# Designed miniproteins, single chains, continued (3), part 105

Each design is a single chain, and the fold is of that chain. pLDDT is the mean over its residues in the fold that is shown.

## One batch from the design tools (miniprotein)

Design m11870
Fold by ESMFold2-Fast:
Structure m11870 (fold): chain A 64 residues (1-64)
Amino acid sequence: NAAKKAAYLAQAAAVRAQTDRNIGFLERLGEAGTPESRANAQRGIDITRAETDAQVAELEAKAA
């Protein structure tokens, strides 16, 4: 069903957009911090990206 596939792709796009906002927040926190705080922010960004990639891949697989 094309409509159902489109819905999963739209959900994947929404997940990516939310992650971009979350990463932007973490980047701002890192910029204001100590070197240790920046390293912790980068770890948070890396984890968030990995989780988003997995979630998006699952949604895109459902769209296939």
Scores: mean pLDDT 83

Design m11871
Fold by ESMFold2-Fast:
Structure m11871 (fold): chain A 65 residues (1-65)
Amino acid sequence: SEEEIAKEVAKETGVSLEVAKYVIRLLKEHPDWSITEIAKKVAEKFGVSLTAATLAVTKARELLK
C-alpha cells in the first residue's frame, strides 16, 4: 500500500518514485514535522524545487490519511 501511494504521488506531482518513497519515509518517521520541514529536506536531498517537494509532501500526507 505504501509503494502504491508512492507511485500515485509520483504520477500526480511529477516527482520520481525515489523522491515519493523518501517523502513517505519522512512522514512516517517524523509525524510531528511540518509539511515545510519535510519539503525542505526532500528538496535539499534530491535537488528538486521546493514547490515540487511541497506538492509531493501534501499529496502523500492526504493519501496516508
Scores: mean pLDDT 85

Design m11872
Fold by ESMFold2-Fast:
Structure m11872 (fold): chain A 57 residues (1-57)
Amino acid sequence: SMEEDKELLERLEELLKEKPRDALLRSAKHGIQEALEKGVPLSDKAREELLKLIESL
């Protein structure tokens, strides 16, 4: 868990530092898809914005 935590932090730090557009877009799309599938409590406006974002990805 601590070792997994360190690996996750290092990966996140690399993503934030380099900010490669493709990697950020893929991560965003994946996160949004997962959130929608889980049925997280989102406002209608937030869901609409997320759907538009997925459409553009």
Scores: mean pLDDT 65

Design m11873
Fold by ESMFold2-Fast:
Structure m11873 (fold): chain A 56 residues (1-56)
Amino acid sequence: MLDADTILGALSGKFDPYLSEESKAKVQQAVKDGNISIFYEDEELKQELLQAQQNY
């Protein structure tokens, strides 16, 4: 499960070097829209962010 710290890190661009271009675009759109629901609904994004957090 993504915790709030991981979501906030993603929104700040902390994990951008570890994300695919598609996932980075999704995160940037979430920042622009103020909508964090994708971090709960997009399973591929969640898995990629968990891996990025481990690699950070």
Scores: mean pLDDT 77

Design m11874
Fold by ESMFold2-Fast:
Structure m11874 (fold): chain A 86 residues (1-86)
Amino acid sequence: MKVVITFRNMTEAQKQALIAEAEKLRARGYDVKVEVDGDTLTITIGNISVEEAIGLILRAIGLGLDGADVKIKIDGDEITIEVTFP
């Protein structure tokens, strides 16, 4: 599966924490691309299992419960998650 997660309106601390989490996934052998463009952070994971993808969806839902605007789209084997922090 492929997962694309886009984060917007982050604090610097939130951005650093998200980049560190992406680096942990890369260290575990995942194909991870991180792109920073202004206040937008995009993390692309190219070789994720279904179980790991479910874990990412649940974490994104958790961010929504904490006040972020979260949008999730599933199209075949691709998952797009958009998170806008308050």
Scores: mean pLDDT 80

Design m11875
Fold by ESMFold2-Fast:
Formats: C-alpha cells, structure tokens, sequence
Structure m11875 (fold): chain A 73 residues (1-73)
C-alpha cells in the first residue's frame, strides 16, 4: 500500500520536474506546495511507515525542496 503511494509521488515529482523546465516560477510554487504536503503526510502517517518507507519519503521531500530552491535561484 505505502510503497505504491510513494511510487506515485515519485512519478508526480518526475512530471513536475519536466513541467518546471517550461514554467520555472510556477514549478517552484508547485514544488514548495508538494514539499509542504509531503512533510504533513510524514507528520500524520510517519508512524505507519517502515524505516525504509520513511527514508524514501524523506528523500522525496528533500528532492522537492531542492528543486524549489534551484528554480528560485
């Protein structure tokens, strides 16, 4: 269940990265929103995730935050 959800989030990040190449300002806003949403998800559901799933989610959060910062520079 959670592995499928994490794979879907990873796919959304890939799509957003492609979109951000064409629309960097809006892409930065979407990455900020996604990072915030993923942090909220970790706060609410983190106890239900395995250590490996939490590590994967943290990597996705870091990826979203890094992309948002890069697009603002």
Amino acid sequence: MWDEALARIEGLLDQLEAYAKQNPSLGAQYFDKLASDLRSFLRVYGSQLSPAQRARLNALIQRAEAQAQALKA
Scores: mean pLDDT 84

Design m11876
Fold by ESMFold2-Fast:
Structure m11876 (fold): chain A 81 residues (1-81)
Amino acid sequence: SAQDYFEKGKKYYENGDLEKAKRYFEEAIKLDPNNAEAYYFLGEIYKKLGDTEKAIEYFQKAIELDPNNEKARKALEELKS
């Protein structure tokens, strides 16, 4: 399920396996395109990989889906300043 992919993505992210985390979060959003948290984690992953442009796109999508996502808002503000 989308939740199973999301949970696995979180586990790989926690372990520092950004490549696997990214793949699982990408599958999670394919199955559930409204998962704001998955977009937030993809933003964090792209930021850690140095892809600032992709990070901004994912943080913007996370905020679009959940305007109360303070973590995504703060991350986006820091990348734009």
Scores: mean pLDDT 87

Design m11877
Fold by ESMFold2-Fast:
Structure m11877 (fold): chain A 59 residues (1-59)
Amino acid sequence: MEELREKARETALGWFKENPDLSEEEKRQAARTIAGGYGLSDEEADEVAEEVLKEYEKS
């Protein structure tokens, strides 16, 4: 997918898989930071973080 939100989610999910020892809170903060790096708003970054956490926990 070409959208910034999808790119942020893919990047965050990959980063979570590389850093499995981090807490859920640390992963959430990292996902928000990654989304912000793609230019997403704080609200969108929070949504991406929750989506990625849900996806990672089901994996």
Scores: mean pLDDT 78

Design m11878
Fold by ESMFold2-Fast:
Structure m11878 (fold): chain A 59 residues (1-59)
Amino acid sequence: MTEKEKEQLRISRELVRALEAGADKETLQALVDRFKEVAEPSPANDALLAEAERILAEM
């Protein structure tokens, strides 16, 4: 894995944990913003981002 791939994996894990823990809107938004900075375009990353943004819209 490259450093960029490692960072993406780290932030995606943090985002998933925040979603599972029911983090507040501000915390979740900050993680989504960071994920957008590091995530490479892919179906899996697009799906995770769409799910997180859907949950943010429901908050």
Scores: mean pLDDT 78

Design m11879
Fold by ESMFold2-Fast:
Structure m11879 (fold): chain A 69 residues (1-69)
Amino acid sequence: MDAMLAAVEAAMAAASAAIRAARQGDTEKAHEYVAKAEEALREARDAGASDSALAMIERSIQEARKLIE
């Protein structure tokens, strides 16, 4: 599998899991998934992911963070 694609998918999956955990009131688990999404976002950036893909991941992470706050 392409390392870039794997990192993008991992970041999106983690961000989605963070949003779901936050909506369920699991703030601690939501924070853990946000951290995982941020790490995968860095890996995607280092692997040369497009600005569009990075922006989409960043928006999902921001949505999760707003739900935790």
Scores: mean pLDDT 83

Design m11880
Fold by ESMFold2-Fast:
Structure m11880 (fold): chain A 60 residues (1-60)
Amino acid sequence: MQTDTISFPDVNKAIAATLSLLGDYPEAKVSLDGTTLTVTYAPNAALEAYLADLRATYAS
């Protein structure tokens, strides 16, 4: 299992990203605390790329 944490600039973006992730990867385990999304998942190159893209887009 891998765990990634992504911080968003606001709660609405965090919620939108969480819903999109669950739509595409419903097997992922997610926890949303305000603007912080924690994702726990089995190693998966597609999901890793998705999370990397989210981090590049919002966590800068």
Scores: mean pLDDT 79

Design m11881
Fold by ESMFold2-Fast:
Structure m11881 (fold): chain A 63 residues (1-63)
Amino acid sequence: SKEEAEEALERAERAAVRAYLEGRTDAAQKSGQLLQEAKKALEEGNYEEAIKLAERALEVATA
């Protein structure tokens, strides 16, 4: 759903910010790129793809 996609994006964004603040620049940049793709999917109404991309962004940010 849209709500689930928005929640997944928010969680991943928080993790990407934490990675940046911790000096994990590569992780933050890769996560940021995936978040941009997730936002595009959300704008297009592709909530399943947005969730998958946000989950991947979260994994990259927390690795």
Scores: mean pLDDT 86

Design m11882
Fold by ESMFold2-Fast:
Structure m11882 (fold): chain A 70 residues (1-70)
Amino acid sequence: SMEFEEAKKLAKKALEEARKNAEGDKELEEKIKELEEKLKKAKTVEELLKIALEAGTAEGILLIKRAVGL
């Protein structure tokens, strides 16, 4: 229970950071919103880890696209 609550707080922080970087990018904003809905329904630490990974991956891909003008 404590491990789940701590993991959920960390996943929430990851989504909050990704949201800040998403401002003005509709594709990333929509992805973060989708992940926030998944976070509300998450019941396991594994689900929380997958959400955090997806947030970081989506953010990283879009930052790379912006850097190369895609």
Scores: mean pLDDT 76

Design m11883
Fold by ESMFold2-Fast:
Structure m11883 (fold): chain A 72 residues (1-72)
Amino acid sequence: MAEELARKVAEMLLRGEPAEEIEKLLEEELGLSNEELVEAAERGDPRVQALLEALERILEEHRRELEREKAE
């Protein structure tokens, strides 16, 4: 679940979707408001941690692809 959600968020970010639309998706999938999500992250909630780790991994893969293209 968290990995699939992170993939959707990463795809939206890479497409340049508005932050508001991404926040709405997170609220619908996790059942947490943006404020509650921030609180959960600060407490080290496992669901939020898993989401952030998956997101970081996906975005890092994309960053490496962009760096390879530019470094050529």
Scores: mean pLDDT 75

Design m11885
Fold by ESMFold2-Fast:
Structure m11885 (fold): chain A 84 residues (1-84)
Amino acid sequence: MKEKAAELLEKAADIAEKAGLTDYSNQLRKLAEEVRTSDDLDKVLEEALKVLGQAIVEAQKQGNFEATRELIKIGKELAKLREE
């Protein structure tokens, strides 16, 4: 679970970076590292979903529909991992 969550967050960071959302990209990369090392995975995933939600809103505001769609998809996959 931790490795898959970290990989999803790294993928989200790459999408955010390509969309020009550098601050969110940096936050998502840091959260990917925290997922691998944290004893409180649920808390880290909650923060990650919050940051992803903010990145999605900003991508939508900029009219980047491709980045918006891909980030939503990753957010759904990450939320599903919390249920397992």
Scores: mean pLDDT 83

Design m11886
Fold by ESMFold2-Fast:
Structure m11886 (fold): chain A 81 residues (1-81)
Amino acid sequence: LSKSLEASVLLGVAQIAIAVIKTALKRGVEPDEELIRLAERAIELAREALRLAEEAGDEELAREARETEREGRELLEEAKK
């Protein structure tokens, strides 16, 4: 995979994980260790996507990856409560 393609795939997976967590928390699902691990994994994937996007010079993809990482970190803080 090219770095841009790999970054896009990793970012897509991270975004899906974040959407799942957001939906669960909004519906009142109590965060368990599984949700916390999913949030941590999403943050890790977004960080790796950011690194690859920056190496590829894809500024738009890098910005999207930063936003995804931020969302993941906010959800992790909420889930750890």
Scores: mean pLDDT 83

Design m11887
Fold by ESMFold2-Fast:
Formats: sequence, C-alpha cells, structure tokens
Structure m11887 (fold): chain A 64 residues (1-64)
Amino acid sequence: TIDDSVNNGIKGGKSLDSSLSSTMQNSLNQTKDQSKTLSIQDGLTKLGDTGSSLFKKINDHLVK
C-alpha cells in the first residue's frame, strides 16, 4: 500500500538520522566533561532498572 511505502521511507530516513545523530552526540559527549557523560549513562541505567522493576511488579499483579 501507499502507507507501507511511506512507512518504509520514514524508517530508512529515521535510521540514518538516528545513526548520524548518535555518532555526533557521542563525539560531543566525549569532548565535554566526563562527569556529564557518566551522569547521562547513570540516568539511562536508572530508567532501565526502574522500568524493569515496574514491569515485573505489574506483571506479578496481573497474573494474580
């Protein structure tokens, strides 16, 4: 369908933009203060842990 073609184009563009943005952002972060990069990594780790914990609690509650 036309929608499928558009979605495929968007996915391709998003993937390329994401890859370039990620590379540029990583370069900037490495150039910036190291403690800032560590803070960002800590934040992401905390979010992942919190998400996993909440997901497990929700799943346990739903199974009951």
Scores: mean pLDDT 60

Design m11888
Fold by ESMFold2-Fast:
Structure m11888 (fold): chain A 80 residues (1-80)
Amino acid sequence: MKEILEELKRAGEALAKGDVEGFREALERLASLIKDPESQKKAKELGDEAVKALEEGNVEEAVRKALEMAELALKEAEKE
């Protein structure tokens, strides 16, 4: 749980700075916290989409995709 929030914070900080690599690294770490293989695969796909959106200057799309990843991780962390 704490690790999910920490990586989400790192992603937000990188996004605010336009740091594409820092954003990617934070999202990759966030996805790795997901234990369910299907949810982890979906999170990785969302992360790739978020990174591409940020690379294209679409900050709103990058935020939306990153939040979808965080929701997947948080739902699993609810003692599942």
Scores: mean pLDDT 81

Design m11890
Fold by ESMFold2-Fast:
Structure m11890 (fold): chain A 91 residues (1-91)
Amino acid sequence: SRAELEKKLKELDKKLEEDPENAKLWTERAAVYAALGEYEKAKEDAEKALELDPENAEAWGALALAYHLLGKEKEAEEYAKKAEELLAKKE
C-alpha cells in the first residue's frame, strides 16, 4: 500500500542520515520512489548510488527502471544492459 511505501521511505530517510555513503540505501530509496510514482527522485537517488559505487548492478537496474517510467526507453535499455553485464561478471 501507499502507507507502507511512505513508512519505508521514512525508515530509509533516517538510515541515509546515519549512513549517506551507503550505495545500497540510495538504491533501495530509488525503488521506493519509483513505486510511489516519484520518477525524477528515483532517478536522482539511483544516480547518487552510482556516484558512490559505479559497478553496483542493482543501482544500474534502478536507473533503468526510472528512465523506463519517465518514458526514456533507449536510455532505459542501455542502463538495463549495463546492469545485466555487471551481474554476469560476478558469476
Scores: mean pLDDT 88

Design m11891
Fold by ESMFold2-Fast:
Structure m11891 (fold): chain A 67 residues (1-67)
Amino acid sequence: MEELERERRLQRILDLIAQGKYDEAISEVKKRLAEDPNDPVALYALAIIYYHRGELEKAKEYYKKAQ
């Protein structure tokens, strides 16, 4: 059950990024990070979102945390 919900949430985040809905994507990623602050998938998602928004310093920070 938890695995399927995690997959659905990840798919929603990816769909929001593809649609350019970065604020909504960030909100969904932050919900995931509230449950696991070191989730590398969530941290990579934030890095990608901030990169596309032109917030390069934040993108670099989250990319490093994801490693």
Scores: mean pLDDT 77

Design m11892
Fold by ESMFold2-Fast:
Structure m11892 (fold): chain A 89 residues (1-89)
Amino acid sequence: DVEKKIEDAFAKYLEEAAKRAREMGAPQEVIDLLEKAAKDTREKGVSAGGLYAVKAIEKAREFDPQLAEELRKLWKEGAKKVNEIKEKA
């Protein structure tokens, strides 16, 4: 199932983003938003998860601009993998 592969791939990148946020000392609010993004990606699809991922990056920017850039980079990597899977479907 291509849709499930897309959701799993993107959720894994969001889970990695949450782990990195913890390692960089991000506020719990940022970590919670990234974890919710990963969960909603698996349960409701990439668009639902993406909404919370964007909100997490916005909150991270207010705390630490470097953290926000790292999270944005991971999100772009996840989106690239999703597009690669879609192209092969």
Scores: mean pLDDT 79

Design m11893
Fold by ESMFold2-Fast:
Structure m11893 (fold): chain A 71 residues (1-71)
Amino acid sequence: LAILVIAIVGSLVSALFIAMALLTPHPALRDSWYVQFLLSLGLRGTTIILAFLVLAALVLLLTALSVYVIV
């Protein structure tokens, strides 16, 4: 059960990061704590989009590895 929950959460988080990468121009996403945090670090435009995509890929890989190790 715990591993199933982790797999579902990992997939949802990955999907959210991809959605945020596509919707970064939307004002609501610019008000999110994560986007504001990245902006405070001096990241601009495409680097924010790339950061979301990289995080999505990393989360998917870690989730797949966790499931693979347990199975």
Scores: mean pLDDT 64

Design m11894
Fold by ESMFold2-Fast:
Structure m11894 (fold): chain A 87 residues (1-87)
Amino acid sequence: SKLIEEAKKLKEEAEKLLKEGLEAMKKGDYEKAIKLFEEAIKKYEEALELLKKDPNAPKELILEVEINLGIALIGLGVAKLLLKKAK
């Protein structure tokens, strides 16, 4: 399915952004980390919308995207908390 292939591409792009966000967190660049996590979240949400439109979408792929979206949401929350402590 083209929808599944597009969702996989969005997932890969989101995974790259998530990794960059975690690197920014490690460097103390919390404002940069927030932006990267927000971009990753958007791409994971877009991937989920595409997967939900395809009745043949593998349940394991949907679950994997949902787990990674959860990780990005936690990362965003932590980055926002740490930014508040720095002010």
Scores: mean pLDDT 90

Design m11895
Fold by ESMFold2-Fast:
Structure m11895 (fold): chain A 73 residues (1-73)
Amino acid sequence: DAGARVMAALAEVAAAAPGLTADEAAALARERLSAVPGVAAVEVRAAGDTVTVTVTLEDGTVLVAELRAGAPA
């Protein structure tokens, strides 16, 4: 389902994030999550080395995740 695909994509981004800047991790998260079928909206915010990802599914479900980048924005 869309939630499971979002969680898989977030896990891949989280694995890559320590090698990226916060801006790069945010861009990767936006790219990967907006490509998932069933995703209606993706909002990504970078603050320091923390990237906050908010995903809204087509059914109105909202998922929020925090990622740690290797370098601040």
Scores: mean pLDDT 82

Design m11896
Fold by ESMFold2-Fast:
Structure m11896 (fold): chain A 82 residues (1-82)
Amino acid sequence: AEPLTEEGLQAALIRMQIGVLKVIASNSKDPEKKKFLEETAKELEALLDRFEAAVAAGDEAAAEALFAEALELFKKALEELE
């Protein structure tokens, strides 16, 4: 089993955020909201890839910045849904 590190928990949280947006998108009947959520999920997937690369490189500062960016992007997506 992979150890529960701070970085591992942060990666799991980003994956959970992506999953939440995809579920909301799949259940949305509003095509504009669906597209917005799908595009935001893709941006979070790109941020997750960059986050995991930073963690693998041992770049803690880059990893922290990318996690903060992912959290802010997810928060803004939820705020725009009202």
Scores: mean pLDDT 83

Design m11897
Fold by ESMFold2-Fast:
Structure m11897 (fold): chain A 62 residues (1-62)
Amino acid sequence: MKLLATAKYDYEAKSPEELSIKKGDELLVEEIVDDTNVYAKNLKTGEEGLVPKEYLTDAKEL
């Protein structure tokens, strides 16, 4: 599943599996991993990783 989402808040990655995001960054959600996390690509930085769902808003299906 491919969704476009926007970062609602800043988040700093705490492990190599996580993705750092800044408020307003656009993300491509590639996979819903569980009820708390998605796997996404930050379109501004090109980095990929796990992001908490609660930090994302305006998800739109591609």
Scores: mean pLDDT 78

Design m11898
Fold by ESMFold2-Fast:
Parts: C-alpha cells; sequence; structure tokens
Structure m11898 (fold): chain A 81 residues (1-81)
C-alpha cells in the first residue's frame, strides 16, 4: 500500500512547559499528500504526562482514513524538575 507523504507538520503543547508528574495536552496538525494526489489535513490531540525533566518528544499519531496508516508527528514538550 502506498504511504502518504507528509508535506507539513506542526504541533504545540499546552502548557508548553510542565513539571514532572504534570500533564500537557499535545496537539499536532499534519498536511499529507495521499498516493492518489489528494491533499488531506489531519489534527490529533494526546495527553502527555511528564516522567523525566528535560525536553521530551511526544509522538502524536495522525491516521489516514483511506489507508488506515498512521503518521507520527513529533512535538517537543519542556519538562522541569
Amino acid sequence: VPLPEVISAEGRADPPTVKVGETARVTAKATLRLPDGSILELEAEVDFTATAPGTQTVPVPVTDPRTGHSVLIPVEVKVEA
């Protein structure tokens, strides 16, 4: 099955900085070019609970509804001790 091409991706965390043990809501938006040449915009949200200090990368899955294939969009969250 042909895979979708990621044309652009953006993400944010709210709040952008959390402490260990706190939860941020992570939102990702991706623009995909599908194998048939169609353009598809997808948005997904996940909750991320911080387990370690530092900059953590949270993979947010956005799923192509035609193929069922998921693309992971990395979103950075800053975590304070």
Scores: mean pLDDT 78

Design m11899
Fold by ESMFold2-Fast:
Structure m11899 (fold): chain A 57 residues (1-57)
Amino acid sequence: SEETIKQLEAEIKKAEDAYEQYKDSDPRVAKVHELNIKSLKETLEKLRQEAAKRAAG
């Protein structure tokens, strides 16, 4: 699960980089990446909370 969390963090960073690349040149493409970032962050937060609860007992 730590490996899955790291993969999601990497995907978020790539999506954020894509957003920065397209935000001035193609706002529609940037918006798609923005929505993807939000979805990935929500998934990551849930996984982190589950991992923390398991570690805490």
Scores: mean pLDDT 81

Design m11900
Fold by ESMFold2-Fast:
Structure m11900 (fold): chain A 82 residues (1-82)
Amino acid sequence: MTAEQLAEIAEAAAKAARETLEALKKDPSAPEELIEAMEEIERLYREAAEAARAGDVEKALELLEEAQKIRQELAAKLEAEA
């Protein structure tokens, strides 16, 4: 995978995270903790895109991995919140 391809993936992930965050902000029952977690995921994807654009593929991959871990935890919490 090239740094350019990785940047495009990270940018797309950041956009998707922003869209999810906006949906959560419109939900009056959304807990602040879930909103904070999604803000952190979105930030990590943006940082990953910046790292990839700078040619730091290793850092970009590490940031994407951290975002995925938080995202999995967030998904589990959303499933538990009926």
Scores: mean pLDDT 80

Design m11901
Fold by ESMFold2-Fast:
Formats: structure tokens, sequence, C-alpha cells
Structure m11901 (fold): chain A 71 residues (1-71)
């Protein structure tokens, strides 16, 4: 389902080399929120991570996570 898809994309983003500590923290909070069923909080943290300097590889995974959470 959408939560499982978003979690998979978040895990792939978290494994991307070159993440800043700030980006990693937002993605870990997003993962925790999804595991707790808080989709809105997860969505916000992914959006905040995307506003930071993110490797292109991670950006693709994060955009996929947002798409899964949006519908």
Amino acid sequence: GPKEEALEHLEKALKTPGLSEETRKHLEEAKKALEEGDVETAFRHVREALRLAVPEEAKEHLEAALDALSG
C-alpha cells in the first residue's frame, strides 16, 4: 500500500551516499512518522529534506515517496 511504498523509497533515500546530517534527521523522522501512521508529519519531513542540498539519487527517491503518500 502507499505507506509501504513510501517507506521503501525513504529507506532507499537513507542509503544514498552524501546525505547531510540535517537531511538524514528529517528522513528518519519521516520514517518514524509513517511507522506510527502519521502520514501528514511524514509528508512534511520529506518536503523539508527536499528543501535542503540533496544528492540527485536521493531526490528521485524522495519525490517517489511524496507521490506514494499523496495518492
Scores: mean pLDDT 82

Design m11902
Fold by ESMFold2-Fast:
Structure m11902 (fold): chain A 88 residues (1-88)
Amino acid sequence: MEELRKKAKEAIDYAVQQVLEADKESPEKGQQRAQVLGKMAVEATRQLGPEVGDYAIKKLRELAKQVSPKVAQELEKAVKRVEEEKKK
């Protein structure tokens, strides 16, 4: 379980970097990558618990400060979905 949580956090970090790079190319590509990151964060929280969810929320909020408004809005929706998943 601990190794799976570490791998999930690494995958989230990589996906965060992908969103940041895509948004620099275009907001549309950034939004598409943000949707993938959001789905990944929700699924990881569901399978591995609230510790991974808390990590994802922290990373999503930090990323939202660095991206275009359209992508930031997509990340905000992902934060809400992860919060719901943490409640089980």
Scores: mean pLDDT 86

Design m11903
Fold by ESMFold2-Fast:
Structure m11903 (fold): chain A 70 residues (1-70)
Amino acid sequence: SAALAAAEAALRAHLAKYAPYLSPETYAEVLELALEAVRAEMAGRTEEAQRLGERALELLEAALKAAGYR
């Protein structure tokens, strides 16, 4: 949908500053978890959206720490 395409573009733009610190596989996983959170929120599954968003953030933070991000 147009809304999901816009959400993906916004997420990619937000993650662009972190891309140099992430493997392609980790970048793809973070993006997919964040997009699943958006899909869940759009479907009214707010609790699932929150869990998926937290997982995306935890994965991103762990990867950035491992990469020595400051």
Scores: mean pLDDT 85

Design m11904
Fold by ESMFold2-Fast:
Structure m11904 (fold): chain A 61 residues (1-61)
Amino acid sequence: SELDEIFAEAEKELSPELVEAFKRLVESYRAANPNLSEEQHVAVVRQFYNYMLKEQEEAEK
């Protein structure tokens, strides 16, 4: 699935701590929003991934 592709990319690009935070954030969001379509879930997960990339960049400062 497209979600599996995003998680695979996250595991390559993010630190282990941020991968764990990312996965936890996705699970929390899914639990809070059970009626979202798959397309809406993918869009939100991509936004979370981009946020995690920014957090990693900031951590390098």
Scores: mean pLDDT 80

Design m11905
Fold by ESMFold2-Fast:
Structure m11905 (fold): chain A 83 residues (1-83)
Amino acid sequence: EKKKKAEELKKKGEEAEKQGDYDTAAIYYGRAAYYYREAKDYDKAIELAEKAIKLAKKAGNEVLEKQGKALLEEIKKAKKEAE
């Protein structure tokens, strides 16, 4: 369920990225990372959070970049606690 939602959001992020809409892509990748974390797929969550940060930087959106970095740190903590 959570994994299916993450895959859907990842696909929407990929479509936005292909169109050069880096703000929208960063938002969708960040949301996908959140749902992968809830699905306990920490490696995918980390990959997508890092991608969201990169695209937020490319868009010049410092707020999204900061939000993505905070999400990435929470995912890394969750992974460490699960190990």
Scores: mean pLDDT 87

Design m11906
Fold by ESMFold2-Fast:
Structure m11906 (fold): chain A 68 residues (1-68)
Amino acid sequence: MKSSKEAEEEAERLRRELLEALRAGDVAALERILEEAERLVKKYGIDNLAASEALALARMALAVERLA
């Protein structure tokens, strides 16, 4: 079974990268982070809270930047 701790650690890393990309308005970084969050959900499952939260945050961040 895939480790919940690994999912939490990877999700936390992505959240930190997401905040920096948002601060910088870096759409390319946000697109990369979204791809990584999608891979995280594929790896650990949609029911993994940490992975699903990271994906939701990445989707919202990129949508906001693309709207601007």
Scores: mean pLDDT 78

Design m11907
Fold by ESMFold2-Fast:
Structure m11907 (fold): chain A 59 residues (1-59)
Amino acid sequence: IEELVRELGEEAGLSEEEIERVLELVKDALTNGIDSEAVAALSPREREVLGRVLAALSR
């Protein structure tokens, strides 16, 4: 999970802080489900990376 978020985040040009934010939301989503308010607070780039990670994990 951490490796996947980092790889996709770096490909999308996210900073280390942005990658950590997306990783925390992925972990939370897998445990408690998706918080739509938290997702809405992300930048469009961060939301794209989050969506790609969740899609890969749901295979």
Scores: mean pLDDT 76

Design m11908
Fold by ESMFold2-Fast:
Structure m11908 (fold): chain A 63 residues (1-63)
Amino acid sequence: SAAAEKEKEEAKKKLEEEFKEIMEKATGSEEQKKQLEESLEMQIKLLEGIPLEEIKKLIEEKE
């Protein structure tokens, strides 16, 4: 269990680093950047064990 928690934290850090690199290299529109941010948040929440249905509700409620 402790090993699984460490792997999850490492995966989260890797996603954040990859996202940062993508954002720094991105020359796309603001819409594209917003979609990338939403995708990252969704992936992080999934790694934290939050159900997909609950994540979708949180995204919809923030509009």
Scores: mean pLDDT 69

